# Designed miniproteins, single chains, continued (5): the designs that were tried, part 32

Each design is a single chain, and the fold is of that chain. pLDDT is the mean over its residues in the fold that is shown.

## One batch from the design tools (miniprotein)

Design m17092
Fold by ESMFold2-Fast:
Structure m17092 (fold): chain A 70 residues (1-70)
Amino acid sequence: MLEELKRIGKELKELKEAGKSAQELKDFLIEKARKLGAEESDIEQLESMSDEEILEYVEKIIKVVELGTA
């Protein structure tokens, strides 16, 4: 799980650096959540997030991954 989260964080950072929109980042997160077996309620919560909330969430994931990379 930590390895998978690290991979997702790296891909999110690359997408953000490539100038992908908040909607594209949201779509990426939803796709990864579905592949990891997230519940539909969790997917619906991601879909309901604003662009600002998605950008904050992405930044938080990137920071967690970077802090976990010793």
Scores: mean pLDDT 77

Design m17093
Fold by ESMFold2-Fast:
Structure m17093 (fold): chain A 95 residues (1-95)
Amino acid sequence: AAPVHELNKEELEKLFEELKKLAEEQLANRSRRRVALSGEVDEEKGTVTITLGEVEPDPEDPSRSRVVRHLEEYVAKIEDVEEVAKKFEEEEAAK
């Protein structure tokens, strides 16, 4: 089982910002990168579980990526995830 970390809205916003920055840098370098593998919504608990993983270029097809390991799981409130996601969408729309 991956380590589970509960995030508040501020921590979730920082995680999204860091993942966006890492995605931009690692797309340029085509090296191993950290990505969000899944977001699982638990409506009964009112939470979203975000699973992070590490991916690398597939040795058989470097144009593709493969998951090499699962990293951390982060749990955040659905309301906080929706608010952070909306803020990021609004910032992209304003560019």
Scores: mean pLDDT 70

Design m17094
Fold by ESMFold2-Fast:
Structure m17094 (fold): chain A 93 residues (1-93)
Amino acid sequence: SEEIEFDIELAGLSFKVTSMILRGKSMQQIAQWLLDNGFIDQDTADAIAQQQSVDQALAYLDQQLQQTTDPKQKATIQAIITGINVAKVIKKG
């Protein structure tokens, strides 16, 4: 089903975001990767890059999630947030 395929893609997105943060990639580099792979548009990539910190990027993404009505875009933003939060947990303990 399309739902299962999309859920697998989103799980892969979360793992990739976590991996990039753990490897010391900047928010600008992460935003560029997300843009290059079609997960976000240019405006969203620029906004994420401008935040300059993981915590500021999370606050921006949480706001975008609440304002987003498209189910696929909402799920994509949630997957990115999940990847960042997993990286934060791993780095802290």
Scores: mean pLDDT 84

Design m17095
Fold by ESMFold2-Fast:
Structure m17095 (fold): chain A 82 residues (1-82)
Amino acid sequence: SRAEELFAEALAAAEAGDERTAALKALEAYRELARAAGVEELAAALDEAREAARAGDEEALAAANERVLALRDAFVEAVKAA
């Protein structure tokens, strides 16, 4: 799957010492998982986190991560209810 490819790329980047590329690829992989699960709001929040990480905007990244965590918790509850 696309998410598996992105996690493999993230692992390769981490092993090469490229922590920024590893983080960006991991965020992209989580976004693909959110899309596959049909959770558009979570996918959008992950896109915001990825763009903040690319820009090196620590404040925007912190805000996006907070939203990702809140939406992740809502997603987990929705899955449990299904």
Scores: mean pLDDT 75

Design m17096
Fold by ESMFold2-Fast:
Structure m17096 (fold): chain A 55 residues (1-55)
Amino acid sequence: SLEEKVRKIIEENPDASVDELIKRVVDWAKEQGLSKEEIMKLVKILLEEVDKRKA
């Protein structure tokens, strides 16, 4: 799923900033040919996952 890919990117880049994680997710999504709306949805999922981990 797209959510699993976002989690994998976060887990593979533990020292990355939020900006770096956003860039990695956006770059991956562009490589997959996702629409602007789908890319925005993935960024939202990334930010929600980062917020959950900020506890």
Scores: mean pLDDT 80

Design m17097
Fold by ESMFold2-Fast:
Structure m17097 (fold): chain A 75 residues (1-75)
Amino acid sequence: ASEEQALRTGKIAGELAKAGKMDEAGAMAAAHSVASGRVTEAQRRTIERSTGVKVPSDDGEGALKAVEEALKRHL
């Protein structure tokens, strides 16, 4: 992944962990999958259940934008 995607992934993971919905490792794995556009059904369901955010399964950029926008509303 690019340095830009790594930074976005880390930021998303930090916000997910900070929300108290996921542990650090789980948040990092979920954010990395979202950033790479390779979200599994299990990871997608975990993110949706933990954050209440609907995550597209096949659009990595759209998934990142959706999570980023939802986290802004949670903060």
Scores: mean pLDDT 62

Design m17098
Fold by ESMFold2-Fast:
Structure m17098 (fold): chain A 75 residues (1-75)
Amino acid sequence: MSREELEREVDRALAILYVTVMTKDAPKEERDRLIAEAERLIDEEGLTAQEVFDRLKPRIEEVRARSLAEKAAAA
């Protein structure tokens, strides 16, 4: 692999790991969609893991807030 290919693979792995950890309490379907979006941002837009995190942070926060609100409503 070239250095650029290796860096892209590392960024992809880090982005997926980050989204997975941050959305662990979210519904699986919502989490899977965010992981797919993270992969798209790296593969199609060439973003780094940090840039993907910054781009997806508002969506991750919305998903977390909704999951907490749904749990509160169910309790």
Scores: mean pLDDT 78

Design m17099
Fold by ESMFold2-Fast:
Structure m17099 (fold): chain A 57 residues (1-57)
Amino acid sequence: EEEKLREELKGKSVDELIAEARRIVQATHGPHEAPPVEALRRLKLIGEALQEKLDAE
Protein backbone atom coordinates (compact mmCIF):
# COMPACT_ATOMS: atom_id res chain seq x y z
CA GLU A 1 0.00 0.00 0.00
CA GLU A 2 2.71 2.51 1.00
CA GLU A 3 4.90 1.28 -1.89
CA LYS A 4 2.02 1.89 -4.31
CA LEU A 5 1.64 5.47 -3.06
CA ARG A 6 5.40 6.02 -3.38
CA GLU A 7 5.38 4.81 -7.01
CA GLU A 8 2.31 6.94 -7.80
CA LEU A 9 4.00 10.05 -6.38
CA LYS A 10 7.21 9.34 -8.35
CA GLY A 11 5.12 9.61 -11.53
CA LYS A 12 4.00 13.15 -10.67
CA SER A 13 5.86 16.34 -11.59
CA VAL A 14 7.52 18.55 -8.96
CA ASP A 15 4.72 21.11 -9.43
CA GLU A 16 2.05 18.44 -8.90
CA LEU A 17 3.78 17.18 -5.74
CA ILE A 18 4.01 20.73 -4.34
CA ALA A 19 0.33 21.38 -5.16
CA GLU A 20 -0.71 18.12 -3.44
CA ALA A 21 1.38 18.93 -0.35
CA ARG A 22 -0.23 22.39 -0.14
CA ARG A 23 -3.69 20.84 -0.40
CA ILE A 24 -2.97 18.36 2.41
CA VAL A 25 -1.56 21.11 4.67
CA GLN A 26 -4.60 23.31 3.99
CA ALA A 27 -7.02 20.44 4.71
CA THR A 28 -5.22 19.52 7.97
CA HIS A 29 -5.10 23.17 9.13
CA GLY A 30 -8.79 22.87 9.96
CA PRO A 31 -10.63 23.07 13.31
CA HIS A 32 -9.71 19.47 14.27
CA GLU A 33 -7.20 18.71 17.05
CA ALA A 34 -4.68 16.65 15.08
CA PRO A 35 -3.98 15.78 11.43
CA PRO A 36 -4.92 12.24 10.35
CA VAL A 37 -2.03 9.74 10.39
CA GLU A 38 -2.67 9.02 6.70
CA ALA A 39 -2.18 12.71 5.82
CA LEU A 40 1.16 12.80 7.66
CA ARG A 41 2.25 9.59 5.91
CA ARG A 42 1.35 11.05 2.50
CA LEU A 43 3.29 14.25 3.26
CA LYS A 44 6.35 12.12 4.16
CA LEU A 45 6.10 10.22 0.87
CA ILE A 46 5.68 13.47 -1.09
CA GLY A 47 8.83 14.81 0.58
CA GLU A 48 10.74 11.66 -0.36
CA ALA A 49 9.53 11.89 -3.98
CA LEU A 50 10.54 15.56 -4.18
CA GLN A 51 13.99 14.79 -2.77
CA GLU A 52 14.49 12.00 -5.33
CA LYS A 53 13.49 14.28 -8.22
CA LEU A 54 15.83 17.04 -7.00
CA ASP A 55 18.70 14.54 -6.71
CA ALA A 56 17.99 13.30 -10.26
CA GLU A 57 18.04 16.85 -11.66
Scores: mean pLDDT 71

Design m17100
Fold by ESMFold2-Fast:
Structure m17100 (fold): chain A 60 residues (1-60)
Amino acid sequence: SIKEIIFEEASLTAEVMLLFEKIKASTDPKVKQQLQQQKDALMDQTNQLSNQIFKLIKAQ
């Protein structure tokens, strides 16, 4: 349902915020790069969920 997708997006957004803080706290460039890649992947997932919500609303 749309509600479940919205909650999933909110959960992933919270994870992205935590990764931003971890990137800030890390002093190792390689660790920062790995965290950045993980953050980018989660951001792509949130964008995909936003698109799914839009499609479901438009289908109404």
Scores: mean pLDDT 82

Design m17101
Fold by ESMFold2-Fast:
Structure m17101 (fold): chain A 87 residues (1-87)
Amino acid sequence: MKKIDLEALKEELSKLSDEEQKERLERGLANARAVAEDPSLSEEEKRLYLGIQLQELEAILEVAKEYRPELVPFIEEVIAEVRRLLE
């Protein structure tokens, strides 16, 4: 498992428009929901995947506060939804 690369996240945030970043975040949330609802995955596998996604989203939030503050409310909403899936 690769460690979260904050420099790669900064580069991605600087290259994409807010609309493109929102589309990527919505796609990530859709994938997280699919994982949470997948009957072929164990609860442990679901928790591991969603936990990694949450950690990555929190890293994106920290970078967005510096580079793209207008995305912060949207990222916080996505984080809240992923946290709900972990309940």
Scores: mean pLDDT 76

Design m17102
Fold by ESMFold2-Fast:
Order: structure tokens, then C-alpha cells, then sequence
Structure m17102 (fold): chain A 88 residues (1-88)
């Protein structure tokens, strides 16, 4: 689960940096679903984080957030999820 979340978060960050906002959001949502199934986050946290990821994507499309800022946010999200999965 941790390796899958890491892989998906890295793909999300790469897509964001490349300017593919829709693909970045898709990979980030898949990472959140994987983390939820593995018990790293609650259903409430998963819902809130999906809303935040989608909102960040819309801000990039509106020119209010850079693709690089979205990529950095998605890397931090991935690190947090992996840390929760690896923590006892």
C-alpha cells in the first residue's frame, strides 16, 4: 500500500509539473483512495483531501496557483500518506 501511494503521488506531481492538471488530480484521488482502503486516513479525511486537491487544480487552471506549487503540494500529500501507512 505505501509503495502504491508513493508511486501514485509521484505520478500526480509529475503530471502537475507538466501542466496536466486533470491527470494530476486523477492520480492524487487514486492515491487517496488507496490510502483510505489501507487505513491511513478516514472517510472524512479522504473526502476533505479530495475537495482540497480538486480546488487546487481549479486554482492552477485559473492562474492563481502555479503547476509547480500544485506539484509540491501533491508530493507533501504523498509523503504524509506514506508516513501514516508506515507508522505503527
Amino acid sequence: AAERVRELAEKAAEAAAAGDVDKAVEYAEEALETALEAGAISEEEAKQLKEEVRAAGELVKAGKLTPEQLAEGLRRLGEMLVKRLEAK
Scores: mean pLDDT 83

Design m17103
Fold by ESMFold2-Fast:
Parts: structure tokens; C-alpha cells; sequence
Structure m17103 (fold): chain A 60 residues (1-60)
């Protein structure tokens, strides 16, 4: 993924998190926040990992 694609997926995670409650919502938000923090550091690989973790939690 490019940094721009990662930002788009983070936005999607945060939008979907609004429809969740409890621990799932918290986990998705934490994964999205970790991905944003990684992008701010220029670590696209870590940002991708955060996006994948958030998407995994959503599919549970």
C-alpha cells in the first residue's frame, strides 16, 4: 500500500468503529490510531500492520 491508501483505510476503520461498541470499538480505534502514528513517523510498513489488525478485528 502507498501512504495515501493507508490513510484511506484508516478513515474507513474509524467510520466502521462508530457502529461498534465496547472492546471491539476500542480495539479498532487503537489499531487505527497506531497506524496514524506510524504514518506520522514515516513508517508505512507499521501503518499497514495497524490497518490489517483493525480489519481483522472488524471481521470477528
Amino acid sequence: MTAEEVRERIRELLERAKELEGEKKESVIKSAQAALDALERGDVAAAQAGVHEGERVLEE
Scores: mean pLDDT 80

Design m17104
Fold by ESMFold2-Fast:
Structure m17104 (fold): chain A 71 residues (1-71)
Amino acid sequence: MTIEELKEAVEENLENLDSLPLSDFQKEALEKLKEIFENSKSDEEFYKKLEEFLKEAEPKLKELIKKRAAE
């Protein structure tokens, strides 16, 4: 998957998640993910920041991703 494909997939997922009744934590996690997209200068930087974010938020973010995948 290219960075462009990944970005499109995440943007699509984020738009779909915005339609869901999200908790404050889920909204904050979503905002952090959007910031990573906007502030990454290169594919390598984007993937590194995304991986670090996912590792830190993994327990709660996995719940959010699982709900999105089920939709």
Scores: mean pLDDT 64

Design m17105
Fold by ESMFold2-Fast:
Order: C-alpha cells, then structure tokens, then sequence
Structure m17105 (fold): chain A 85 residues (1-85)
C-alpha cells in the first residue's frame, strides 16, 4: 500500500494509506476546493508542477514513480509536506 505522512505549516500531522485519503487531507489542511490550483514540488528531483487539487493524486503518483519521497504542496501561504513512508 501507499503510506504517506502529511505535515502542514503549523506542525499538524496525519498519516494516510491511499491517495484518496491524501487528497481529502490536503483539501482539509490547505482549506481549498477540488478546482483550486496548487504548486507541487518533488524535493528529491526538484520537479515543479501546477495542478488542481482533484488532479493531485495523479501528480503525486508520477513524482513517486520518478523517485520523489518528499513532496511539497503549496497554496498561497499554506503548505503541506508529504513524505512517503
């Protein structure tokens, strides 16, 4: 299974075991909707993408497949660090 640790800018942490739960928790932590655009950065590859929250699971899957273990998702002043466990 895909297990991820999520941490926001305030230090709130949550563990998720699938990408649907990852999307839901990023939505909650960033306080955004599915159509809002986020900046996604793979911290190992340095790859940066802009995508909607609804498309975030697909982007996370691609970055993980390319070797990223830590991924930063940003919306305005809010951010979530995602770490693959």
Amino acid sequence: GETFLLRNQEGEEVVVENLADLQAEVKRLLEIGDDDTVTVTGLETGEERTTTLAELPAVIRELVARGDRRILVQYEERRVLIERL
Scores: mean pLDDT 89

Design m17106
Fold by ESMFold2-Fast:
Structure m17106 (fold): chain A 108 residues (1-108)
Amino acid sequence: GSWLVRATVVLRGEVDEEGARRIAAAAEEAARRAAREAGLTPRAILVEVEREGDRTTVTVTVVLDGSTPEARVRELARLLERELPVAARAAYPGAEVEAVEVEVTRLP
């Protein structure tokens, strides 16, 4: 089994390809930092950036072992919700954070 912690940040504003790359790198670093602060070693960290007109969606998926205590998984989710929008804004100050969503899923 595994836990999936998926954090999505929606940015408003025109983001070019270079900006998208900077946001992706910042999001990955923020996710690694959040995992370390939660005392977790992820199996994987996946980052996706989608540009759609004046919106950019950044999705970070952290994969944890199914034996990870739920309290630690929830701590990671809370850290991601706090840290990802800050990292995205720092990487691309011309964009505004429109939405932040975090989902925790347990797989068999």
Scores: mean pLDDT 88

Design m17107
Fold by ESMFold2-Fast:
Structure m17107 (fold): chain A 71 residues (1-71)
Amino acid sequence: ELSPEEKELVKAMERLAKVVEEAKKDPETALELVKKAGKEVVETSSEKRKPFIEGLVKQVIEKIEQQLKEL
């Protein structure tokens, strides 16, 4: 059984993963969508979880930026 904090993290990861997958056809739009979704996820996260979720958002953004660089 997942704790409420773990469920919050899973939802954040699922949201970011969906945005990345749906935006694979347009990497530039994907970057904007991930930055927007990431900001919302960070803002809605508990103070205790914010640093951890910020780290996840940063990793996802860096991954998309690497994909753009390879084009």
Scores: mean pLDDT 70

Design m17108
Fold by ESMFold2-Fast:
Structure m17108 (fold): chain A 78 residues (1-78)
Amino acid sequence: AEKALEEGEKKAKEGHELKKEGLAELRAGGDVTRGIGRTLRGLGIAADGGLKAIAAGEKAGDEEAKKKGWEIFEKGTA
C-alpha cells in the first residue's frame, strides 16, 4: 500500500512539474508546439499518478491512506 502511494505521488509530481514547464514555455512566448506537448503529457502523467494514488489509498482501507491518495491527485492535477 505505502509503495503504491509513493509511486503514485512520484508520478503525480513528475507530471505536475512537466505541466508547469510546458505552461511556462507558452507564457514566455517560446516554442508553442513543445510547450503544448509538455503541458498535455504532464497532465496525463499527473492524472495517471494521482488516480493510482487514489486506488492505492482505497485498497489500503484506512482513512489516512484514502486522504493521502486524494491529496496526491489534487496536488498533481492543480
Scores: mean pLDDT 80

Design m17109
Fold by ESMFold2-Fast:
Structure m17109 (fold): chain A 72 residues (1-72)
Amino acid sequence: MEELKKLSEEGRAKKEAGDAKGLYEVGLKALELGDPGSAANAFGVAATLARQKGDEELAEKAEEAARKAAAL
């Protein structure tokens, strides 16, 4: 339970900082903790931020990860 709370705060901080790669890593941690819903959200935001910064490779990777997590 505390791990999910820390991950939620980490995700908020990464989003405020515009850290798309950091949010992608938050999504991977959420999957490890068995929370695909939080993972899908983190990957989705990571994809949006990556596209805004012109990181097309990260955006594609994050969008695919978000779709897979949402299907769980």
Scores: mean pLDDT 80

Design m17110
Fold by ESMFold2-Fast:
Structure m17110 (fold): chain A 86 residues (1-86)
Amino acid sequence: NSLREELQLLQELGELVRAVADRVATLGPEERRAEIDRLRASLLADLPPRMQPVAQRVFDLLKRGPEEALRAMEEEIRKVQKELDS
């Protein structure tokens, strides 16, 4: 199902966002931005077009802080999970 596939992709993206957040946690603001941009470019090449807007938004939030990005991912996953369960 399309929704189940979307949920799986969001969960995979969430796992990646968490890994990136952990990696950049010790970096200064400029180094963090550069690393996030590098990882974003690599990830987006492998994502379906439908997932690219969500990934772009989450990576933009990640540049501001990992907590905001992780919260946004949790909310997106919850929304799709609720829709699938309904």
Scores: mean pLDDT 76

Design m17111
Fold by ESMFold2-Fast:
Structure m17111 (fold): chain A 115 residues (1-115)
Amino acid sequence: MEEAERLLKEADAALDAGDESAVTQAIRRMIELGHEEAVRRVIDRLSAARRPGLLFTVALYAEEAGHEEIAKEARQRAIDLMTEEAVSEGLPVEEARKRAEDQLDAALAYHRARR
């Protein structure tokens, strides 16, 4: 789909420029239009760039739009990155993973309660 490739290019350019607002807008538009494969490419890009906060944003927008599997994929990638970072800082892997899971689940629940 032509629009999906345009949005991917916009997201890549914004990420390279450090423009988180533009990245967020492109992600939201891809999710709203149902460009699931484009969203998965963004998840891979954000994982490679080590951006767990933006992966959380993907999970949040995907969940709001009813794309539950995409939301799970983004959430898992964010947990993986947060776990790796915490382990590198000296936490045991199981504690690091539990902390990452609880933190993201709390953040998602907070947003759901407040909209």
Scores: mean pLDDT 82

Design m17112
Fold by ESMFold2-Fast:
Structure m17112 (fold): chain A 65 residues (1-65)
Amino acid sequence: MEEIKETLGEAEKLIRQGKYDEARQLLLETAKKYGLSDLVAENALTLIRLGLVDRAYELMKQALK
């Protein structure tokens, strides 16, 4: 769970640098590690791009239930 928060913070930094493909890849790898769908990773990417990192974290937590 803490690893997801750290990964979302890294993805946010990549997005701020315009490295969207690297951020997407990081989120897809994290989703796969936790048995989450690619759709969860894509939705998390969208939320982070909107500045809603906490919402992305809640989305990934809910998907684990």
Scores: mean pLDDT 82

Design m17113
Fold by ESMFold2-Fast:
Structure m17113 (fold): chain A 78 residues (1-78)
Amino acid sequence: NLLIPKEVEKAWLKAYFLNREDLKRAIERATDAVNELAKAKSPKLPEAIRYLKEGAEAFLNGDWEKALELFDRAVSLV
């Protein structure tokens, strides 16, 4: 079941085309964190999805530092 916001796919593709391995890995790790919280049926799942979405939106809007911070916040919830 696809719980991952559409903005995340767009952000990953942008990171891929920009050859930004750090941003690709940050998006992948935050996505993995959301999937782990979903498996655990964690009450933190909605907050992790929100951070992942906000991080993707920040990156798409050109705020790479904010994006990395938000992706790290999603990972920290596992």
Scores: mean pLDDT 87

Design m17114
Fold by ESMFold2-Fast:
Structure m17114 (fold): chain A 95 residues (1-95)
Amino acid sequence: SREEIIKLVEEISKKFNEAIKLMQEDPEKAREALAEAFDLMNQLIEKVKEEGGDAEKVEEYFRKIAEALSKYQTNPEEAKKEMEKIFKELLEDLK
């Protein structure tokens, strides 16, 4: 359902925020949180496909999130803001 899709997006966003927080404090836990986030992302893509939604568009948003995350080492604050913006756009698109 749409509610299940929204909950998955929120959980993914939560896991990315946890990973970002842990990146400098506990890199191993950060890696685990990122792995969980990527697993949830794959689950979201499958759920969107099953419900006849635009999975390709969701994959596009996730590509943008990965690109923003890759910039974290050089500008953590800007990378975090970019990711938050992308997740908000994804949520608005799915609502």
Scores: mean pLDDT 80

Design m17115
Fold by ESMFold2-Fast:
Structure m17115 (fold): chain A 87 residues (1-87)
Amino acid sequence: SLEEKRKAVIETLRRLTAELRALDLSGPPSPPIVDRVLENLTGNLKKLEVPQELIDEFVEAFRRAATEGPQSVVDEVLQRLSEAFSQ
């Protein structure tokens, strides 16, 4: 059901959140790290049939935040993911 897919997406986001918070982002993330996180994000969300429009929005938010430094990258991704799936 759609609700079951929503729960799976939320669980995926929680795991991604934990992974992002575990990163030592004391400096700007290297491009390969940014690309890896985005690949994992898009791959997991596509498997859960998240609309491509929302996936594109998350990717764009992450890319924008990357220019501001590592903490803002994490905060922006988490904020956008939270907003998309707040009930």
Scores: mean pLDDT 63

Design m17116
Fold by ESMFold2-Fast:
Parts: structure tokens; sequence; C-alpha cells
Structure m17116 (fold): chain A 84 residues (1-84)
């Protein structure tokens, strides 16, 4: 991850990490994985592309696989991060 991407991950985790853990019911480690995947998708895709059904579903599937969480938990994490 680039230094700029890591700065965005840290910013989003500091701002939304507690809300993601509380609302999605996931651990700190799982919340950080969700933020890292969100940043990765946002930096490789435009905001328009990220919000398309295919790209959104790919992001959710990636979070589920890497964090070991349910689809509902991954969708809640992405919903919170979309406030950024």
Amino acid sequence: MSPQEQEIVDLLYDKYGEEIMREAGISEEQARIAVEEYVRYRTTLSGYELNRDINRNELIDSIMKKAGISREQAEKAVEILDKF
C-alpha cells in the first residue's frame, strides 16, 4: 500500500472504525480489513465505478473473504464508509 493510501486508511479508521465495530458487530482487526479493502477499491476505481452493482458486490465479497465476516456485516461497514 502506498503512503498516501495508508494515510487514508488511518484517517477513515480513526473517524469510522468505532462506528463500524459497533454497528456491524465486528472486531477491530475485521474493521481495519474492511477499511483497507474500501480504500483499495476507491483508489483503483472512480467513485462512479465503485458504486456500480458489480464493483460494490466485488468489494463486499472481498471484505467477507478477507475479514471472515457475513455479507450483512460487510454491507454495513461499506455503508458507513460511504459517508466519507
Scores: mean pLDDT 78

Design m17117
Fold by ESMFold2-Fast:
Structure m17117 (fold): chain A 79 residues (1-79)
Amino acid sequence: MRAQLDQKIAEASAATRQGDQASAQGDLAAEKKYYQQAIDYLDEAIRLARQIGASDVDLGVLEISLGVTKVSLKNVEKK
């Protein structure tokens, strides 16, 4: 439901911020862990958004966020 969707989006945002903070501190292990958690939360958010009939625009925003986070994770693996 919407409240669950909003919660998953908030969890994804928090995980991304933790990943960014770990990146700033040079903690590659924590950076990988938090970006992976953000990806998992975004996948759940997209699934919930589809179930509630979210607009193509709202789904597109979530899918772009997922793509950006996946690129961030791949960049950590190159370090």
Scores: mean pLDDT 83

Design m17118
Fold by ESMFold2-Fast:
Structure m17118 (fold): chain A 57 residues (1-57)
Amino acid sequence: SVEEIRNLMETWGLTSIWLRDLLPSNAPALPENFLIRDDAQLERAAEVLAEYERRYG
């Protein structure tokens, strides 16, 4: 979720993070990858991760 990504970034002291870095290293490649640096990209990342979890979780 948006809150989970935000809390993770805050815990790691990050102002931006790549979508790919939110997945385990052995995860299948996402069709979309982008740098999360604002609220719009954070919302998009949460949507992509939810879709990924739905397909592969």
Scores: mean pLDDT 75

Design m17119
Fold by ESMFold2-Fast:
Structure m17119 (fold): chain A 61 residues (1-61)
Amino acid sequence: MYQKVTEETRKIAMEVFREVAKEHGLPLPKTMEEAEEMYRKMSTEQAREFFDRVDAALKAK
């Protein structure tokens, strides 16, 4: 998806959000809206870790 990198990133971001939620004992996000709420509550360090994981997952594809 060269023109739809955002959609590809969104799918991977959902997987990363679920992993982060599991690590913190939070409910797993079922929708992107719930995942975005989690992202808004993240610290700068948590947000950076999230992006690093997304980048690693994208490179693995």
Scores: mean pLDDT 68

Design m17120
Fold by ESMFold2-Fast:
Structure m17120 (fold): chain A 86 residues (1-86)
Amino acid sequence: SAAAELAAAGAARLAALRARAGEIDQKLHENSSKLSGQEQVEIRRLLGEAMALAERGAALVGTPEGERDYAAAERLLDEAEARVNA
């Protein structure tokens, strides 16, 4: 059904964002000696917020709100990745 396809697409998008967050978290562990405690806390906060937005985006899949939540999650992951690679 169209609803099942939409739900599957949302789940796939969420899985991709979770995979990216996992890669950033791995880099955070690898770079922990190069990052201050405050920087580590901020990166974890960005990852947590991104995942909450990604989950809400998946729950609201096919809506303008869901697309905004996915876009916001991607922006927060971009920021977390920039910070972990600084």
Scores: mean pLDDT 89

Design m17121
Fold by ESMFold2-Fast:
Structure m17121 (fold): chain A 58 residues (1-58)
Amino acid sequence: SEVELLQSLPEDKRQEFIDLQVEDGVIAIKYATGVISLEEEHRQVEELEAKIKQILSE
């Protein structure tokens, strides 16, 4: 379960994960409102996914 994985993270890494989830929501809203292009949304999501993988792989 993803929830169990998140609960196993140290508090500082859990906070970082929360901050990244907020950023993901912001990127989605920017795309949905036309503030950023599809290409820029893909680029920002790829960067975000790399950061999430880094946190979860430690």
Scores: mean pLDDT 79

Design m17122
Fold by ESMFold2-Fast:
Structure m17122 (fold): chain A 84 residues (1-84)
Amino acid sequence: IEEKIKELKELVNRYEKAAQAYRDGYEGLQKEAEIARKTESDEVAERLRNMAEAARGIYDETEERYNKLKKQAEETIKKLVEEA
């Protein structure tokens, strides 16, 4: 039972770290796109913006999964504690 709870907590932590990594990547690409918009061609800025949009999509999916797993883990932990 404790092992199951630990596994769920570790999974939640992994998703949180993954979401943060994607968010950091998205922010980096956003900053590069802003610089390119001022110093480079529109094509370069658009390409970097598209890359940032793709990264944001992955981040949004990961964050939503994290939130669902966190809620399910909390409900499962409560049930396991009550049954123990």
Scores: mean pLDDT 73

Design m17123
Fold by ESMFold2-Fast:
Structure m17123 (fold): chain A 85 residues (1-85)
Amino acid sequence: DRRYEILREVYTKVLYEATGDKELAERTAELTVEGLRLLERGEPIPEELLAEAEKLEEELEKTADPELIEEKLEAMAPEVAERLA
């Protein structure tokens, strides 16, 4: 529970810094964390969620550099680990 909330906060921050679009960042982070939660619980991922993920990925690729997003996420990994400890 708390782990997913921390990941959502971190992803939202990174995506917002990369895109400048708070709504896109929040929507993408929430969907990413929900997908991770379902995978870790062994629950099936709804087709609607997969379709939404595809759309958000296209929006992100047009709005921000994917390499920049990846670099920012890697930089946040130590902070996530510290908050989970």
Scores: mean pLDDT 77

Design m17124
Fold by ESMFold2-Fast:
Structure m17124 (fold): chain A 65 residues (1-65)
Amino acid sequence: GEAGAKAARDAALAGGADEAGAEIAYRQVLSGNRSKGGMAAASAAARGGGDKEAMQAAGLYGSNG
C-alpha cells in the first residue's frame, strides 16, 4: 500500500539515493511491485554509497510490505 511505498522511498533516501531514485522505489511499491520497490531502493543506496545495512533494511522492508 501507500505506507509501504513511502517507507521504500524513505529507505532509498536514507541509503544515499537522490530524489529521483527514491521516487522510482516509491512508484514501484505503489504499483504493487513491492519486491521491485525493495530492489530499486537497494540499487539506489548502492549507487549512493553501497551501505550494506541500508540495502539490507530496504530489502527486508520491501519483502514484508
Scores: mean pLDDT 64

Design m17125
Fold by ESMFold2-Fast:
Structure m17125 (fold): chain A 83 residues (1-83)
Amino acid sequence: SLDELLERFLELMKDHPELHEEAERIAELAREIAKEYPQYQPQIIKLLEEAIERLEAGEDPKEVLLELEIGLGMIEIQIAVGL
C-alpha cells in the first residue's frame, strides 16, 4: 500500500537525519497528491518503489530525494494539463 511504502521510505531515511525534514516534506507531498488525485496513486507507488530500491542499493540519498521530487513534480504538471 502507499502508506506502507511511505513508512518504509521514511524508515530508510532515518540513517540520514540531515535530510529527514526534506524526506518528510516529500512524503507529505506524495500523500496529498494521492489523496486529491487517486488516479495517480499507481505512478506515485512506482516512484516510491524506485526510491526505496535506490536507497537499499546504497545510492546517494540526496539524489534519490531529488529524483523522487522531480517525479512528483511531473505528476503535478500532468494534473495541471489534464493528462
Scores: mean pLDDT 87

Design m17126
Fold by ESMFold2-Fast:
Structure m17126 (fold): chain A 62 residues (1-62)
Amino acid sequence: DVEEEARERLEKIEEMEKESQKIVDRISADSPEAGKLFGQYMGSLLEEEREFVKKEVEELLK
């Protein structure tokens, strides 16, 4: 079921965003610059994945 799989994938992305923020906080305590770079990198990857899932669902639900 494409819609169920897409929803589960988006939920996992949201959990990964929460976990990555915790990691960013820990890295930033030691190196603010490294934490910022990691946060930007992870945020970019998760946003691209979220947009990809949305486009796939839209295409398949035609």
Scores: mean pLDDT 78

Design m17127
Fold by ESMFold2-Fast:
Structure m17127 (fold): chain A 97 residues (1-97)
Amino acid sequence: SEAEQLLQEARRLIREARRAIEEGDLERALDLLDEAIELVGKALELAKDDQTLVEEAKQLLEEAIQLAMEVIRHSEDRDVILRAIGLVLRAIGLLLE
């Protein structure tokens, strides 16, 4: 399904974001997490009646939140921290919908 393809791509982006954090490229990690959260949001709209895909999407959002929080822990740049906080809030909003 289209929702399954979006979640697969989001999972790939989350893996890339984890690597970017490990390499110290926090800006790239935020770009990857931003795209992943957008794709998960689209998948949730498409798969709202599929509980298995909804649960997978929620787990990916929880992983994205954890990685954005890791960016906050490793950054002293105000703009990077504020962007990461914005991503955490957006992902939490999707989880509570």
Scores: mean pLDDT 89

